# Designed miniproteins, single chains, continued (4): the designs that were tried, part 87

Each design is a single chain, and the fold is of that chain. pLDDT is the mean over its residues in the fold that is shown.

## One batch from the design tools (miniprotein)

Design m15028
Fold by ESMFold2-Fast:
Structure m15028 (fold): chain A 63 residues (1-63)
Amino acid sequence: GPLSKEKREKVLEALKDVKGTLTKEQAEEIAKKFGVSVSTVRRLYLEEEVERGIELIKEAVGL
């Protein structure tokens, strides 16, 4: 079924604590903890990485 907003927010909060590259073990642990697929965790991680990239570009052009 579709991922609930509350569940998505909890996964994103857990991903904020990841320093550097998301490991397979971290992805599996988060997936198990929140009852989502590893693919969902990895997709949300990639979305966060893209958002960080956009923020860095925005900061660079804002200077």
Scores: mean pLDDT 76

Design m15029
Fold by ESMFold2-Fast:
Formats: C-alpha cells, structure tokens, sequence
Structure m15029 (fold): chain A 66 residues (1-66)
C-alpha cells in the first residue's frame, strides 16, 4: 500500500544509509514510481521515491523548485 500523510517510512539515501522520513504529501505518481515529500528526523525537507515494481524506497534532499 502507498504511504499515508503522517506515516514514517524508512528509505535509503545516496550513501546507502537508512533514513526515517515522515511523509507530508504525495508529489507525483506514475505506474512505475511514486514520489513523496517528507521531513527527516532533523526537520530537513526530503524527497522519497518509491519504485512500484520492487517496493524499494529511496530518499534524497528536497530540491527547492520555488
């Protein structure tokens, strides 16, 4: 099932480290990928990508788009 707003997920960062992220919103969904905005334990805005084929969650710093 897809992560819900307020749900804490564990995702892997660019260094292979596991990071806990609280999901704040869904940004994008396709048949292959879902992308969420979240906040890590340090209060930093993060982007969480879910591969819908494997269920794998990856996380990166949120790139400001505004």
Amino acid sequence: SAPRVGEVVEAVDEQGRRVRVTITRLLYRSPDVAVYEGVDEQGRRMMVSQDLRTGRLTVSPFKPLE
Scores: mean pLDDT 80

Design m15030
Fold by ESMFold2-Fast:
Structure m15030 (fold): chain A 70 residues (1-70)
Amino acid sequence: SLEVADKILELLYELDELVRNKAPMEKQVEVLKKAMELVEKYFPEAVEDFLEKLKEVFPEVTEAYLKEKE
């Protein structure tokens, strides 16, 4: 859905602001989890590509998110 894609983009902009302002990692991971839940539910075929892009753009929060899934 285009509306879901727009919501994911809004969450990524929120994450970018949190990263730029050096917000606590817990808050950064919370926003990334919300974005990932939407990607996994509505765009499951894109999950791997999305994660690879996140590792490039937001390496620290993406690593923290992946460690929580272990």
Scores: mean pLDDT 84

Design m15031
Fold by ESMFold2-Fast:
Structure m15031 (fold): chain A 88 residues (1-88)
Amino acid sequence: PVDRKEVLLETLDFAEEGLEKAKELVENSDLPPEVKKALLEMLDEGIKSIEEEKKKLEEEVPSSEEFQQSVNDEVKKFKERLEKIKQL
């Protein structure tokens, strides 16, 4: 049988690694310092959100619907923050 908790934790680990690599891309970019700072802060907040979700998964495995809703909410927050940064 598939360990659902293990699969979800590995999925979050993959997402966290992706955000860390995105930070490296931003740091090595030629973007204005203000935009870089804002993007790095946004990515750090995303990493913290993933760490909190991993902690919650250790205590209780959510339903697939609850997990998907949580992911959708975080993606929405990320997109909203990115739109604000685009106004800088």
Scores: mean pLDDT 80

Design m15032
Fold by ESMFold2-Fast:
Structure m15032 (fold): chain A 65 residues (1-65)
Amino acid sequence: MTRSEIMRKVLEKLEEANFSLGETLRILVLLQEGMDRGMTLSLDMTIDEILAKAKQVEQELLKEL
């Protein structure tokens, strides 16, 4: 599965959950950074799992500051 396919599915899930455009873009950016760092994502992730992965990446980035 390509990154673009995973990101499209995440986008669809967030839009269905009524996240704002800004919140959706922030989450997608964090997940892309996570994948660049070796984080594994699946197409069957729940909203809660998506948010948990994004939060993990954000916390890792903040520790590097």
Scores: mean pLDDT 80

Design m15033
Fold by ESMFold2-Fast:
Structure m15033 (fold): chain A 99 residues (1-99)
Amino acid sequence: MVTLMVLVRVESREGLLAALQAILNTPGVKRVTLIGPDGKIVTARTPEEAAQAVEELNLQPGDEVLILIEAESREAALAALKALQATPGVTVLGYAILE
């Protein structure tokens, strides 16, 4: 199991939701944990749970969120990162892989 940590700036709530759905639809991704700018922590395992997680964080455009992506392999983690980077409405500020 591999954890990818990604710091993102949220340009839109719709963009963050699309990014989380893309991540959770990546084969080998098990869950995502989001840490909001106020320290609020939410977890999603399915694309449907991602919608609830975004709502619970009550984010504004320009907010920064730390996303923890738990994947079965490094390949799955990197595929999730690529899906996130390809999503309009979020800006990746930095990332690290913990093996």
Scores: mean pLDDT 86

Design m15034
Fold by ESMFold2-Fast:
Structure m15034 (fold): chain A 77 residues (1-77)
Amino acid sequence: PLELTPEQEREVWEALALIGVAVLKITAENSDVSVEELKRDAERLIASLRADGAPDEVLQRFREEAEKIIKEKEKKL
């Protein structure tokens, strides 16, 4: 198993959250993806991160970024 310090664990979760945000941004650019699908993808990513033990602060920041991406997608409709 990986032995990480609390600081290293936070850095790893922050990096994973940034990757998740990038994936959502790329997904949002696809015209074949609906707002409903984007919302489901965001919730699945949040659920996956939570299941794997991501801190609440990381989950909250990810949710805020996801909501921003979803709102921008809605504006393009």
Scores: mean pLDDT 80

Design m15035
Fold by ESMFold2-Fast:
Structure m15035 (fold): chain A 80 residues (1-80)
Amino acid sequence: MNRVEVLGVEKLPDGSYLVTARVAGEVRTFLLSAEDAEKLLASDPANPPLIPLRSLDEPAFGFYLSPEATAKLQEMLRKL
């Protein structure tokens, strides 16, 4: 299985975030709630929280972030 790569993050008007990531070679978009984003920002990237990201195109598909993907997403969120 190919690694998860966080490609970008956008803040939505409701306070949630749209996360773009490459999973198994395919680019997919995921919704991250403001509450889950706060949990991510408060977390140690070495011990990432078990926050499932669900694809907007296929709601049944989800994945958990690796430590590396968590650190990348935290960096992107802090730059917004």
Scores: mean pLDDT 71

Design m15036
Fold by ESMFold2-Fast:
Structure m15036 (fold): chain A 80 residues (1-80)
Amino acid sequence: SPDDEIRAAVDELLRSLRDLTQAVRDGRLSPEEIEVVRDTVRLVAELARQHLPPELAARLEGAIQELLSEMDRYLQKLAS
């Protein structure tokens, strides 16, 4: 069903966000790449909030907040 397809797409996006969070922790992204990703995931969070069921929007928001927190930690580490 379309709902099953949307849930599958959200699950795939959640996996990608977790992999990206690990890449940030491992220092595999440049500061410039982090800024581009930050802008992109903020847009994704806004679109999810507007268009997805609340449960799925909340799951994506949680994963995106974890990613943003790891980006902030990484950038702070580079500044110190």
Scores: mean pLDDT 85

Design m15037
Fold by ESMFold2-Fast:
Structure m15037 (fold): chain A 71 residues (1-71)
Amino acid sequence: VEELVRQAEGAIAAGEEFEKRKEYVSAAHYYEEASRLYREAADLTGDEELRKRAEEAEKRSKELRQIAEEA
């Protein structure tokens, strides 16, 4: 579980760096990966904080994909 959370945190950091560069497609990809990893960790533990982090990452990924489609 801790490894899944650590990988998700790394994916968030990568997504943030790509977002700062305005590379929204790459940023969205990393946020989607983070959402998947947090969701897997939440399903294994029942931890609502991890589920919330997965939802936040998924929302951000969708928002960035929308920006990329309009650009």
Scores: mean pLDDT 82

Design m15038
Fold by ESMFold2-Fast:
Structure m15038 (fold): chain A 67 residues (1-67)
Amino acid sequence: LEKRVRELGELTRDPDPEVQLKAAEELAEIAKVAPEVAEPVLKEIATDPSVSAEVRGIAVKALGELA
């Protein structure tokens, strides 16, 4: 799971916007079942200005759903 989360984190910076969005959505889904591995990566994405606004928005929303 940690390897998959790391891979998805890298894909949020892929040159294909569709790949970026799919990776962010999958990270958000993983956070619902395994927040301990997804939360650190989502926090990095949410605070990284080099990541697109759409992808950062998905990360922020996912983090807001975690208790």
Scores: mean pLDDT 78

Design m15039
Fold by ESMFold2-Fast:
Structure m15039 (fold): chain A 74 residues (1-74)
Amino acid sequence: MELSPKAKEILDEANRVLDHALTLEDPAAARAAVDAAVTVARSELENDPSISEEEKEAVLKEVEAKAAEVKAKV
């Protein structure tokens, strides 16, 4: 699916935070960072009327899948 620049920016930012969470030594801090990344991405997607509902679903699904993988590793 082709993402708009705004949707891609939200996805790229969430991925940066999730990748950073993997570098944290404290598992509690890592899990908090993962939860924050998902919450921020969801909020930004839901509050931006320029992003289509289809793009919001695609980005959120990808962020949540990545978050689940990161949580499994920490």
Scores: mean pLDDT 82

Design m15040
Fold by ESMFold2-Fast:
Structure m15040 (fold): chain A 88 residues (1-88)
Amino acid sequence: MTPSDETMQLIKQGSYYYMQGKYDEAIRLYQQAIDIDPNSSIAHTMLGMAYYQQGQYQQSIRSYQQALSLNPNNSVARDNLQQAQQNI
């Protein structure tokens, strides 16, 4: 697999756990995706979403800020960042 293919597979696996409410497992898989591709705006966005669901709002905000730094057109990260900022 290319690094980008491996990153996407880890994001898909993390999303599977996210949908089941298993946010610790989702976070672990998204962190592994970021370890392979630190520039994946999608992986940082998904990590932020999982932190938000656990009430880890500061970590969620940092993840969304990283996603937007990598892709300023990432509307999902932008909109979720605004929601997370209202909880701190």
Scores: mean pLDDT 87

Design m15041
Fold by ESMFold2-Fast:
Order: sequence, then C-alpha cells, then structure tokens
Structure m15041 (fold): chain A 99 residues (1-99)
Amino acid sequence: MSILEKVKKAIEQKKPVILLVDATRYDPELEEALKLAKESGVPTVVVVYNTDDPAAEKLAKEYIELAKKYGVPAFAARTEDEGIRLAKAFFGLDFSPVP
C-alpha cells in the first residue's frame, strides 16, 4: 500500500495519519500525499526514519523541508519503531500507524 493510498483511506475514515518515510529511499508520492493531507485537514505527522544512515542525510533534509512547506509536523528517527513512538506521543493517541 502506497503512502498516497494510506492518506486517502485516512481521509475517508476521518483518522490521524502517521506517514512513515525511509530516508534511504526516494518516495515520489510523498509530496502528493502531503498536499492531499493539508487540503483535507486530517491531523498528519511525517516520520523520517533511518536518519542515522550516511546515505540518508540529503533525503531526510528534503523530506523534512517538504513537510514544512505543507505545514505538516515532521520528526527524524533512527528506527521506524522510535519514529512511531514519537508520533503517537505527539498526538497523545494510541492508533495503528499507517505502514
């Protein structure tokens, strides 16, 4: 399931969204997903994980700046699990992350 599909589903269900993005891999759908999330008004957070990888430095910065451009909070994390924990704490919510 793509990031964009997850945002669409969350909008339909009126649920908060955690967008998990691997900083070692380019995701062409992230900007479209951020546009859609901002337009819909669903509570959204971006978690950029694997940020301790030297290969991740440029993409991590790009993803955080992209989220900032669309007014979406973004967190850097070393692991996916750490990022999910931080995002749940940010929302004060216990909900399943959108993978």
Scores: mean pLDDT 76

Design m15042
Fold by ESMFold2-Fast:
Structure m15042 (fold): chain A 72 residues (1-72)
Amino acid sequence: MSLADRLVAWMEANQASAAELQAAADHLDALIAALEEKEKTNPASITPEQREMLAQLKEARARVEARIRELE
């Protein structure tokens, strides 16, 4: 089970509020930005696992945004 799948399952099980989802989105945006900066400044230092994590974080962020939109 991926990180994104676990986060989605947590959001569904816990009926996360719009504020909690926004906090999660902000946190994901910060992690994505840090990994993207690392990839741009030193591509050789990023591992295949970190590239997969970046993809999973972007997917999770999109799902959180969709959930926030549903609650508005």
Scores: mean pLDDT 77

Design m15043
Fold by ESMFold2-Fast:
Structure m15043 (fold): chain A 97 residues (1-97)
Amino acid sequence: MEEKQEELLKAISEITGLPVEEVRAALEASKAGIEAAKKRIAATPNETERKGLEYAIKGHEAFRKGELEEAEEYYLKAAKYAKADPKPIYEGIEALK
């Protein structure tokens, strides 16, 4: 379980470009982590990358609320825009259910 959660954090780090520590803070309902992600999206010049980051932020917000199915949907959309492997997202969220 803990191993799959660590894989989930790394996968989200890869699709967002944020350090794992910032992703962990966001998933732990940290306002600072969410705010850092929002600043990153504002600085992103590429529309496709910005869209992926927007979905990742929505995933973080859903995760904070305990809406695991909603968080999974948004993270999968973010991974699609980032062209990232969705497997760690599926396995990590499933391990938290």
Scores: mean pLDDT 70

Design m15044
Fold by ESMFold2-Fast:
Structure m15044 (fold): chain A 68 residues (1-68)
Amino acid sequence: MITDEELDAAVHLLRGAMLLVLAKKGKATPEDIEEAIRHFERAVQLRPDDPAARAGLKEARELLEKYK
């Protein structure tokens, strides 16, 4: 069964992913993208081997750079 840490990681991954989807649709602020980055960073900290969390983190960081 999934551990409490893995469940926490999954929640952060889902929250980050939802914010990232909104950002890709042009419906998010830079602050929302920064929040997505924080969620993905937490997911990676809890599950370092999760490719979905790492991919989301990379994509969110690349999106934030477009606002500079």
Scores: mean pLDDT 81

Design m15045
Fold by ESMFold2-Fast:
Structure m15045 (fold): chain A 123 residues (1-123)
Amino acid sequence: SREAFRARFGAYLDELLAALGLPPLSDEQRETLADTVYAARQAIDADPDDDEVYLEAYRRILAVVDRLLPDVPEGLRRTLADELLEYAVTGRRLPLLSPETVTSASDEERIAHLRTLYLESQS
């Protein structure tokens, strides 16, 4: 359910923010991110073979992160958005992405990796 997703996501988000050295978010900000990530998951589930779905999911998540955390360095906001996209794809906690993976991977390489993770999560 959406409520069960929000609860699991909230716990994940708190641990992710701590791991990245970021302050905790308000309940309203946490709900906004949860809803954004949930919508991204639903879009990917609807058409997992479309590369543009992954790119659009990233853009939407990053836009919300940029709005909620404008004082956080851009590179760290990008890292957070990539971690949230990976959670949208898999529905589970994975090891943190390396900074080089976030900054040096091409869109094509990142999409191929996310699609592989998605297919694995459906098994």
Scores: mean pLDDT 79

Design m15046
Fold by ESMFold2-Fast:
Structure m15046 (fold): chain A 80 residues (1-80)
Amino acid sequence: EELTEKQVEIRKLLKEISTNPDPEKVAELLIKILKIYGPDLTEEERKRLKAFIDKTMELYGLPEELRAKIEAAWKELEAK
């Protein structure tokens, strides 16, 4: 099955997050996915994205300030 350009781009961003050592850049990329691609995701894809975000925040030990920004972006997505 041929992936859509959007799905390919999301996968690239997720891979960049997984390999990025900078917590601030990781938070920026997560927020970018939520704002740009989030509204077009299916319910199942959103659940997978939330699980990925939660694991990423735990793995990187993101400071509360960055976690708050990510959670705000997630809530904005849920409000749509």
Scores: mean pLDDT 75

Design m15047
Fold by ESMFold2-Fast:
Structure m15047 (fold): chain A 117 residues (1-117)
Amino acid sequence: SLREEVEEALEELRKLAEELKDPVMKELALRIADILEEALRRTAPEDERSLRELLALAHSEIYTLETYQPSVDLKKLLETQLKGYRAAAEELADTDPAVAETLRRIAKVIEETLEKL
């Protein structure tokens, strides 16, 4: 089912986050995994639109973690992600308010991480 696909993606995301050696990126990735897992728990099984969006978010984060390298400018990477999450939240605010709220929560933890760099 679509919900099972989201659950599997979130399990993979958490596994990748736990394996990160950079403590800042690991903490951020775990916080994002927590937010997405909470969003899934609050999503109705029949809400295919929200489930597809959560799946896309999980895959996007998995891709970010798989392509992360120590040579990357972490601050620039996070600034780019913050801008992306904020833009996505604004775009989805009227059509998918619950997903938009999830995106705002992710943006907030990225912003908090940037303040500590």
Scores: mean pLDDT 86

Design m15048
Fold by ESMFold2-Fast:
Parts: sequence; structure tokens; C-alpha cells
Structure m15048 (fold): chain A 87 residues (1-87)
Amino acid sequence: MSEPDEVEVNLALVRMILSIVKSLGGDEEETKKMAEKILEIAKSLKDDKEAIEEIAKGLRETAKATENPKSKAVLEKAAKEVEEILK
């Protein structure tokens, strides 16, 4: 049987997207697009509490590393929305 490995693949994809967000610096529009993609991935993993917690943590750490206040706010909002998936 081919293993699904969807959680591992999706977590790796989130890590790649977060790396792209860091390289965007202060671009609010691109950061919003990347945050929305991460939210879609998180919703697909809603049954995996540990995966959702890791995604939210990644978003918060990326927000902390982001110098643009607007992009930082976008990432913090996305982290909160990801955390709300566990509710």
C-alpha cells in the first residue's frame, strides 16, 4: 500500500511557504496570499492537532521575524485562525 504521508508532505509545504514569506520582506499582498494557502492546508489537516499546532507556531515565529507591521499582523491573524481550527 502506498502510504498517504499527507501530514508530513503538507507540513513540509507549510515550512516552504513560510520560508518564502520571510524572503518577501515587507510585501503585504504576497504575505496575504501565502497565509491564505497555509490556512487552506491547515483546514485539510484539521483532525491532526499536533500538525495544526506546528503550523500555528510556524506562523507566529515567521510573524516575529517579519519587520513590516502590516505583514506581521497578517501572519498573526493567520496563526489565530489556524488555532481556531482546533476549537
Scores: mean pLDDT 77

Design m15049
Fold by ESMFold2-Fast:
Parts: C-alpha cells; sequence; structure tokens
Structure m15049 (fold): chain A 79 residues (1-79)
C-alpha cells in the first residue's frame, strides 16, 4: 500500500540520518528532505536546511547527498 511504502521510505531515511554523527549536519539533511517532500525547489530546501541548522549551504548539500546515497540501496529494494 502507499502508506506502507511511505513508511518504509521514511525508515530508510531515518536510518541514514542516524549515520551522520554531527547533529547540525543531520538536522540540515533532515530539514532539506522535509522541504523537498513538501514541494519546495531543491535550492530553497537546501537554503532552509542550512539556515535552520546553522551550517553552510555547501555543508547542507553534502549532508543531503550523504543521506540520499545511504538510503538509495534500501529504497531500491522497495518495489
Amino acid sequence: SMQQYQQQVQQAVDQSLSQISDPRLRQAAQTTMQQIQQGQPYDDAVQQGAQQAGVSQSQATRAHDTVSQLALPQIQQLS
């Protein structure tokens, strides 16, 4: 079901976020992903993530990329 799929995607994302040891970078990645899920353009999502976490846009971008790379294999196994 759609709800089960969404829950499994969220679990993969949450697990990937837990691999980021720096709380600020974790927050930046989480906020960026939430903004993208809410339909914000990528650049705006990254800016909001960086601002709320108190990190640079470059750091927010790298944090988001890291979470995406860690979550991708898990999400790919979801049919």
Scores: mean pLDDT 81

Design m15050
Fold by ESMFold2-Fast:
Structure m15050 (fold): chain A 89 residues (1-89)
Amino acid sequence: MEELTERAIEATKEFIDAYDNGAPAEVIAGAALRLIGELESMRLTEPKEKALEGLEKVLEFAKNVPGSEEARKLAVGMAEGTLEGLKEL
């Protein structure tokens, strides 16, 4: 869990950095897809309770990380979507 949570946190940082620094659209899209992939890896490979705990940590990180409100809102939305999908299973 710790390794997957750390990967998702790094993907969150990279997405916000790419978005806020005006990276090319394909780079921002790639960072978003990576973040989604790391979040889905946590949801699909970890026991539900551990995935919930890790995803909640990523969500709290995304809410508090330095960056624009727009970039944080997008990252929070991706983490919340994965967390709600896991809760419905």
Scores: mean pLDDT 79

Design m15051
Fold by ESMFold2-Fast:
Structure m15051 (fold): chain A 81 residues (1-81)
Amino acid sequence: SKEEIEELLTRADGAVVMAQQLLEEGRRDAARRLLDIARKILREAEKALSQATDLSPEEREEFERRLKELRKRIEELEAGV
């Protein structure tokens, strides 16, 4: 559902923000754990998006854009751990 995808994206974003803060604090192991969590949530969001039937084309495009941006952020931060 749209609501499920939105919640998953919000949770993944939160994990990425926390991971970035932990990296700035030098807490690399804790940051890595949060990036692992963010990646797992991202996979669930991708699955939810693929199964969603209640999205307009415009809503689907926006979710795909947000997924791509989160994936990029996770990959960039993972390079730092």
Scores: mean pLDDT 87

Design m15052
Fold by ESMFold2-Fast:
Structure m15052 (fold): chain A 92 residues (1-92)
Amino acid sequence: RLEEIEELLKEGLEKYKDDPLLVKMLELSAEIARAATFVLPEEVVKRVRELIRKASEVYDTDPEKALEYLEEAVELVREALRRGAPLEEREV
């Protein structure tokens, strides 16, 4: 269920890694990718997916707005992890 998110992040990183604004987007994308190792609630996954899609849609016309959507996605993931979303079979 996080495969689509991981694929979008990987494509974004590869396409725009030389863009100055992408430096911030890379940090946010790395945070989301890191969270992909956790079991997130389906509602959170759906909303994160929607925010990433919106970011991709406005990327070429308004990169600042795209960054804002990505920040919202990261905060949503962070809050879900704070709520006690369990690690995927990691007893560390």
Scores: mean pLDDT 64

Design m15053
Fold by ESMFold2-Fast:
Structure m15053 (fold): chain A 80 residues (1-80)
Amino acid sequence: MEELRRQAAEHLRAAMDAIARGDYKTWAEHARQAAELFRQAGDETAARIAEKVSEILEKGGSDIDRGVAAFALATLLASL
């Protein structure tokens, strides 16, 4: 369980780095990987947050949607 959460946190950190570069595809990919790892670890709340972020970015949401996604990832990472 802890190893899966650690790997998920690494993907969240990579997603935050992609945010700083404006790389939406890399954001979406790392958020999706983190969601799967959180789900495997039994952390359904963290999995849903990461999955929602990935969906927003993959669908090419507005600047507001991207801001919400970035805030959600930062909050999730801070909770780990």
Scores: mean pLDDT 78

Design m15054
Fold by ESMFold2-Fast:
Order: C-alpha cells, then structure tokens, then sequence
Structure m15054 (fold): chain A 56 residues (1-56)
C-alpha cells in the first residue's frame, strides 16, 4: 500500500542518517521523501531537517 511505501521510505532515510551515508545517498533520500509529500508530515519533516543539517 501507499502507507507501507511511505513507512519504508522513512525507515530507509533514518538508516542512511544513522549509518553516515554519502552526500549523494542523502540527497536521493531527500528527493524521494519530498516526492512522496512526506516533507509536509511531522515525521518526514524531522528526517528532512536532519538530512539538511548533514548536508550543510
């Protein structure tokens, strides 16, 4: 389902942050979350803020 797909994307993004993934991997995860509209939800917004800090 779409909800399962969203949960999978959030989980993948968290793992990339936790593992210290490359800049290109973090950018790809960021684009995927925004494409899914998860940047508008509290959980996705928090993850995106963490990615943006790592990319700064």
Amino acid sequence: SMEEKHQRALESARKLIEEGASRSELLAARHELVKMGLDKEPEGKEILEEIDKLLA
Scores: mean pLDDT 84

Design m15055
Fold by ESMFold2-Fast:
Structure m15055 (fold): chain A 77 residues (1-77)
Amino acid sequence: MILEIATEEGMRRFLEYTKDPEVREAVRRALEEDVEESMRAAQNALNGQPSDFPNAGLLGDSVLDFIKKHPEIIEEV
């Protein structure tokens, strides 16, 4: 139940976060270096906003997996 909601919300919230200037800036900066750094930068940006997500740790993992599967989504934002 929670895992199912976390998966769907994780993707939706990630799309919202990719529109955030802070997340976009961190991801764009890391993209210029390497894909692995891009994933870490996105995770760090998400962790930088714990006030919006009470389960930032778990969400960060799902977001990282999403970036690995769909790296183009962070550019299409």
Scores: mean pLDDT 48

Design m15056
Fold by ESMFold2-Fast:
Structure m15056 (fold): chain A 62 residues (1-62)
Amino acid sequence: DVVVVIDFGENISPEKLKEILRKVRPKKIVIPLTGGDDKVRKAIREISEELGIPVVSYFGDV
């Protein structure tokens, strides 16, 4: 079982992120409440729905 934490300080494409999440199939995805590209956040939401994985947001240093 794995939990994926996404830090929007990383240079990652939405499509690459979706592929990684499909391969890893984490039990939970954790993202900052603010920051990051809208496309990246949308990709995470789409994968969350596709795989039935919960997404949790947190306040980061933004």
Scores: mean pLDDT 72

Design m15057
Fold by ESMFold2-Fast:
Structure m15057 (fold): chain A 60 residues (1-60)
Amino acid sequence: MDATLERADALARAGIDSVSALARALGISRSTLNRIFREKLGISASTYLAAQRREREAAA
């Protein structure tokens, strides 16, 4: 798995729910973050974070 995506997943699970905050935590631009997500997962970073947020709400 891509190391950047693994770190992004861990940060999203820890409660980061915005593209800006996630990009800042990873030390990359929002454009780079969205490119990585589209290339590796086929979705935008915002769509991924929205799904993670829903999963946290459903589990808690």
Scores: mean pLDDT 77

Design m15058
Fold by ESMFold2-Fast:
Structure m15058 (fold): chain A 87 residues (1-87)
Amino acid sequence: MKKIDLEALKKELEKLSDEEIKERIERGLQAARDVAEDPSLSEEEKRLYLSAQIQELEAILEVAKEYRPELVPFIEKALKELRELLE
């Protein structure tokens, strides 16, 4: 698994509006729910996917604290939902 490149992530987020970032996070959450509910996937595959999504969203949260602080509550709520899917 490649380490998340925070500089690349920052550059990507700088090109997006707050609404575009929210839409991407909401799409990611829906994909994560679909993966969690997919009976064709193993529990190991689900855990790996959800863990990767949590790590990526934690990286987005760290970048947002510095560059988009108004998004922090939205990202923290999304991160909580992802963690609940992993349980």
Scores: mean pLDDT 79

Design m15059
Fold by ESMFold2-Fast:
Structure m15059 (fold): chain A 60 residues (1-60)
Amino acid sequence: MAVAEIKADKPLTDEEKQAVVKAARDLGVGTEITVEQGREIAKKVQEKFPELKYTVIPAA
């Protein structure tokens, strides 16, 4: 399974980081996520912080 990373166009604030952690926890994902799970997390965070632009990429 491919590990994915959520990349923001700028450094995240503590509130934005907490929103990502909460979204991941709500989806029941552990430390490693798939690209699809990463996209769902990014979508949930973007609903709260629409000014943020996220890209989900495979981990290098």
Scores: mean pLDDT 67

Design m15060
Fold by ESMFold2-Fast:
Structure m15060 (fold): chain A 64 residues (1-64)
Amino acid sequence: GGGTAGGAMAETGRLGKELGRPPSREEAYEAARRGAEQAEKNGGVSTEADIEAAARGAAHFAGV
C-alpha cells in the first residue's frame, strides 16, 4: 500500500501472525495506528480512514 496505509497494514498483519489468531478490533486499531505513525515519520500522511481500512482488512483476512 501507499504511505501510511502500507505501514498500518504491515503492522496489523504482523500482530495477527504473532498472536496466531485474528487480532481483536482494538488490537488491530492500535497496531494500525502505530504502523501509520511509523510510515508518517517518512513523510507520509496518516488519516483515520487509512487506519480504519487497515484494521478492517486485517480483521477480514484473519476471519477466514
Scores: mean pLDDT 63

Design m15061
Fold by ESMFold2-Fast:
Structure m15061 (fold): chain A 61 residues (1-61)
Amino acid sequence: MEAEREDIVEMTRQVFADAGLSEEQIETLEKRVREAVEKAKSVKDAMEIADGLIAQALTDA
């Protein structure tokens, strides 16, 4: 993963931890975000995808 994309994944994990999600939930969501971010066409697209996944996960958790 490129440095910028890894930073997005790390920031997403921190957001989930701050939101009080369990370690298992954080690992599952981090894996999902990493996969989506790696497949994104650009860093901007990766950020938008990550934001969407964060919003969805926090609403459902």
Scores: mean pLDDT 76

Design m15062
Fold by ESMFold2-Fast:
Structure m15062 (fold): chain A 83 residues (1-83)
Amino acid sequence: VEKLTVKQKFELAKFLRDYLSEKYGVKVFPDNLATLLTLAKIVEEIVKTGKFPLQTRPLSDFEKEIIEKVLKKAEELGIKYKK
């Protein structure tokens, strides 16, 4: 199980937030602490398990894209994760 530093978790969370905001052009993910904490939990779970949090069904294309982008960014940061 990969142990992320607080800095790595927030770097991944900010990356995902910026990616979603830029790509979709929506204010769905505001730049506030609550959003970053939620995304930090999501990216930590993806890095540890390769799954979306509380996933009980097959991945949607949107969820697959998020997982792929987060894992690619984690690899760029030198984070080891479960494949």
Scores: mean pLDDT 66

Design m15063
Fold by ESMFold2-Fast:
Structure m15063 (fold): chain A 84 residues (1-84)
Amino acid sequence: KPPPQQDIDDSVDQIALAVDATALRSTPPEALEATRASSEATRQLLQARRQGAPQDVLDQLLAQSKAANQESNALSAAVRKKRE
């Protein structure tokens, strides 16, 4: 439940400072999208395997999953290096 309005005003100031600090430390939107794409590609691969999809489809999904994972990891590593 939201706190009283006065606490909200004080919290907004603290959240604004935390959001600024978080914006410097949080994953850029494109890196978040890469992470989401990696999760989706892995999920699609597992579903296709469960459904007995052809090997060419499985190979394509596996390649997409690996590419998305590598991109997500590279972007996350770059963000971590900037924070350290």
Scores: mean pLDDT 65

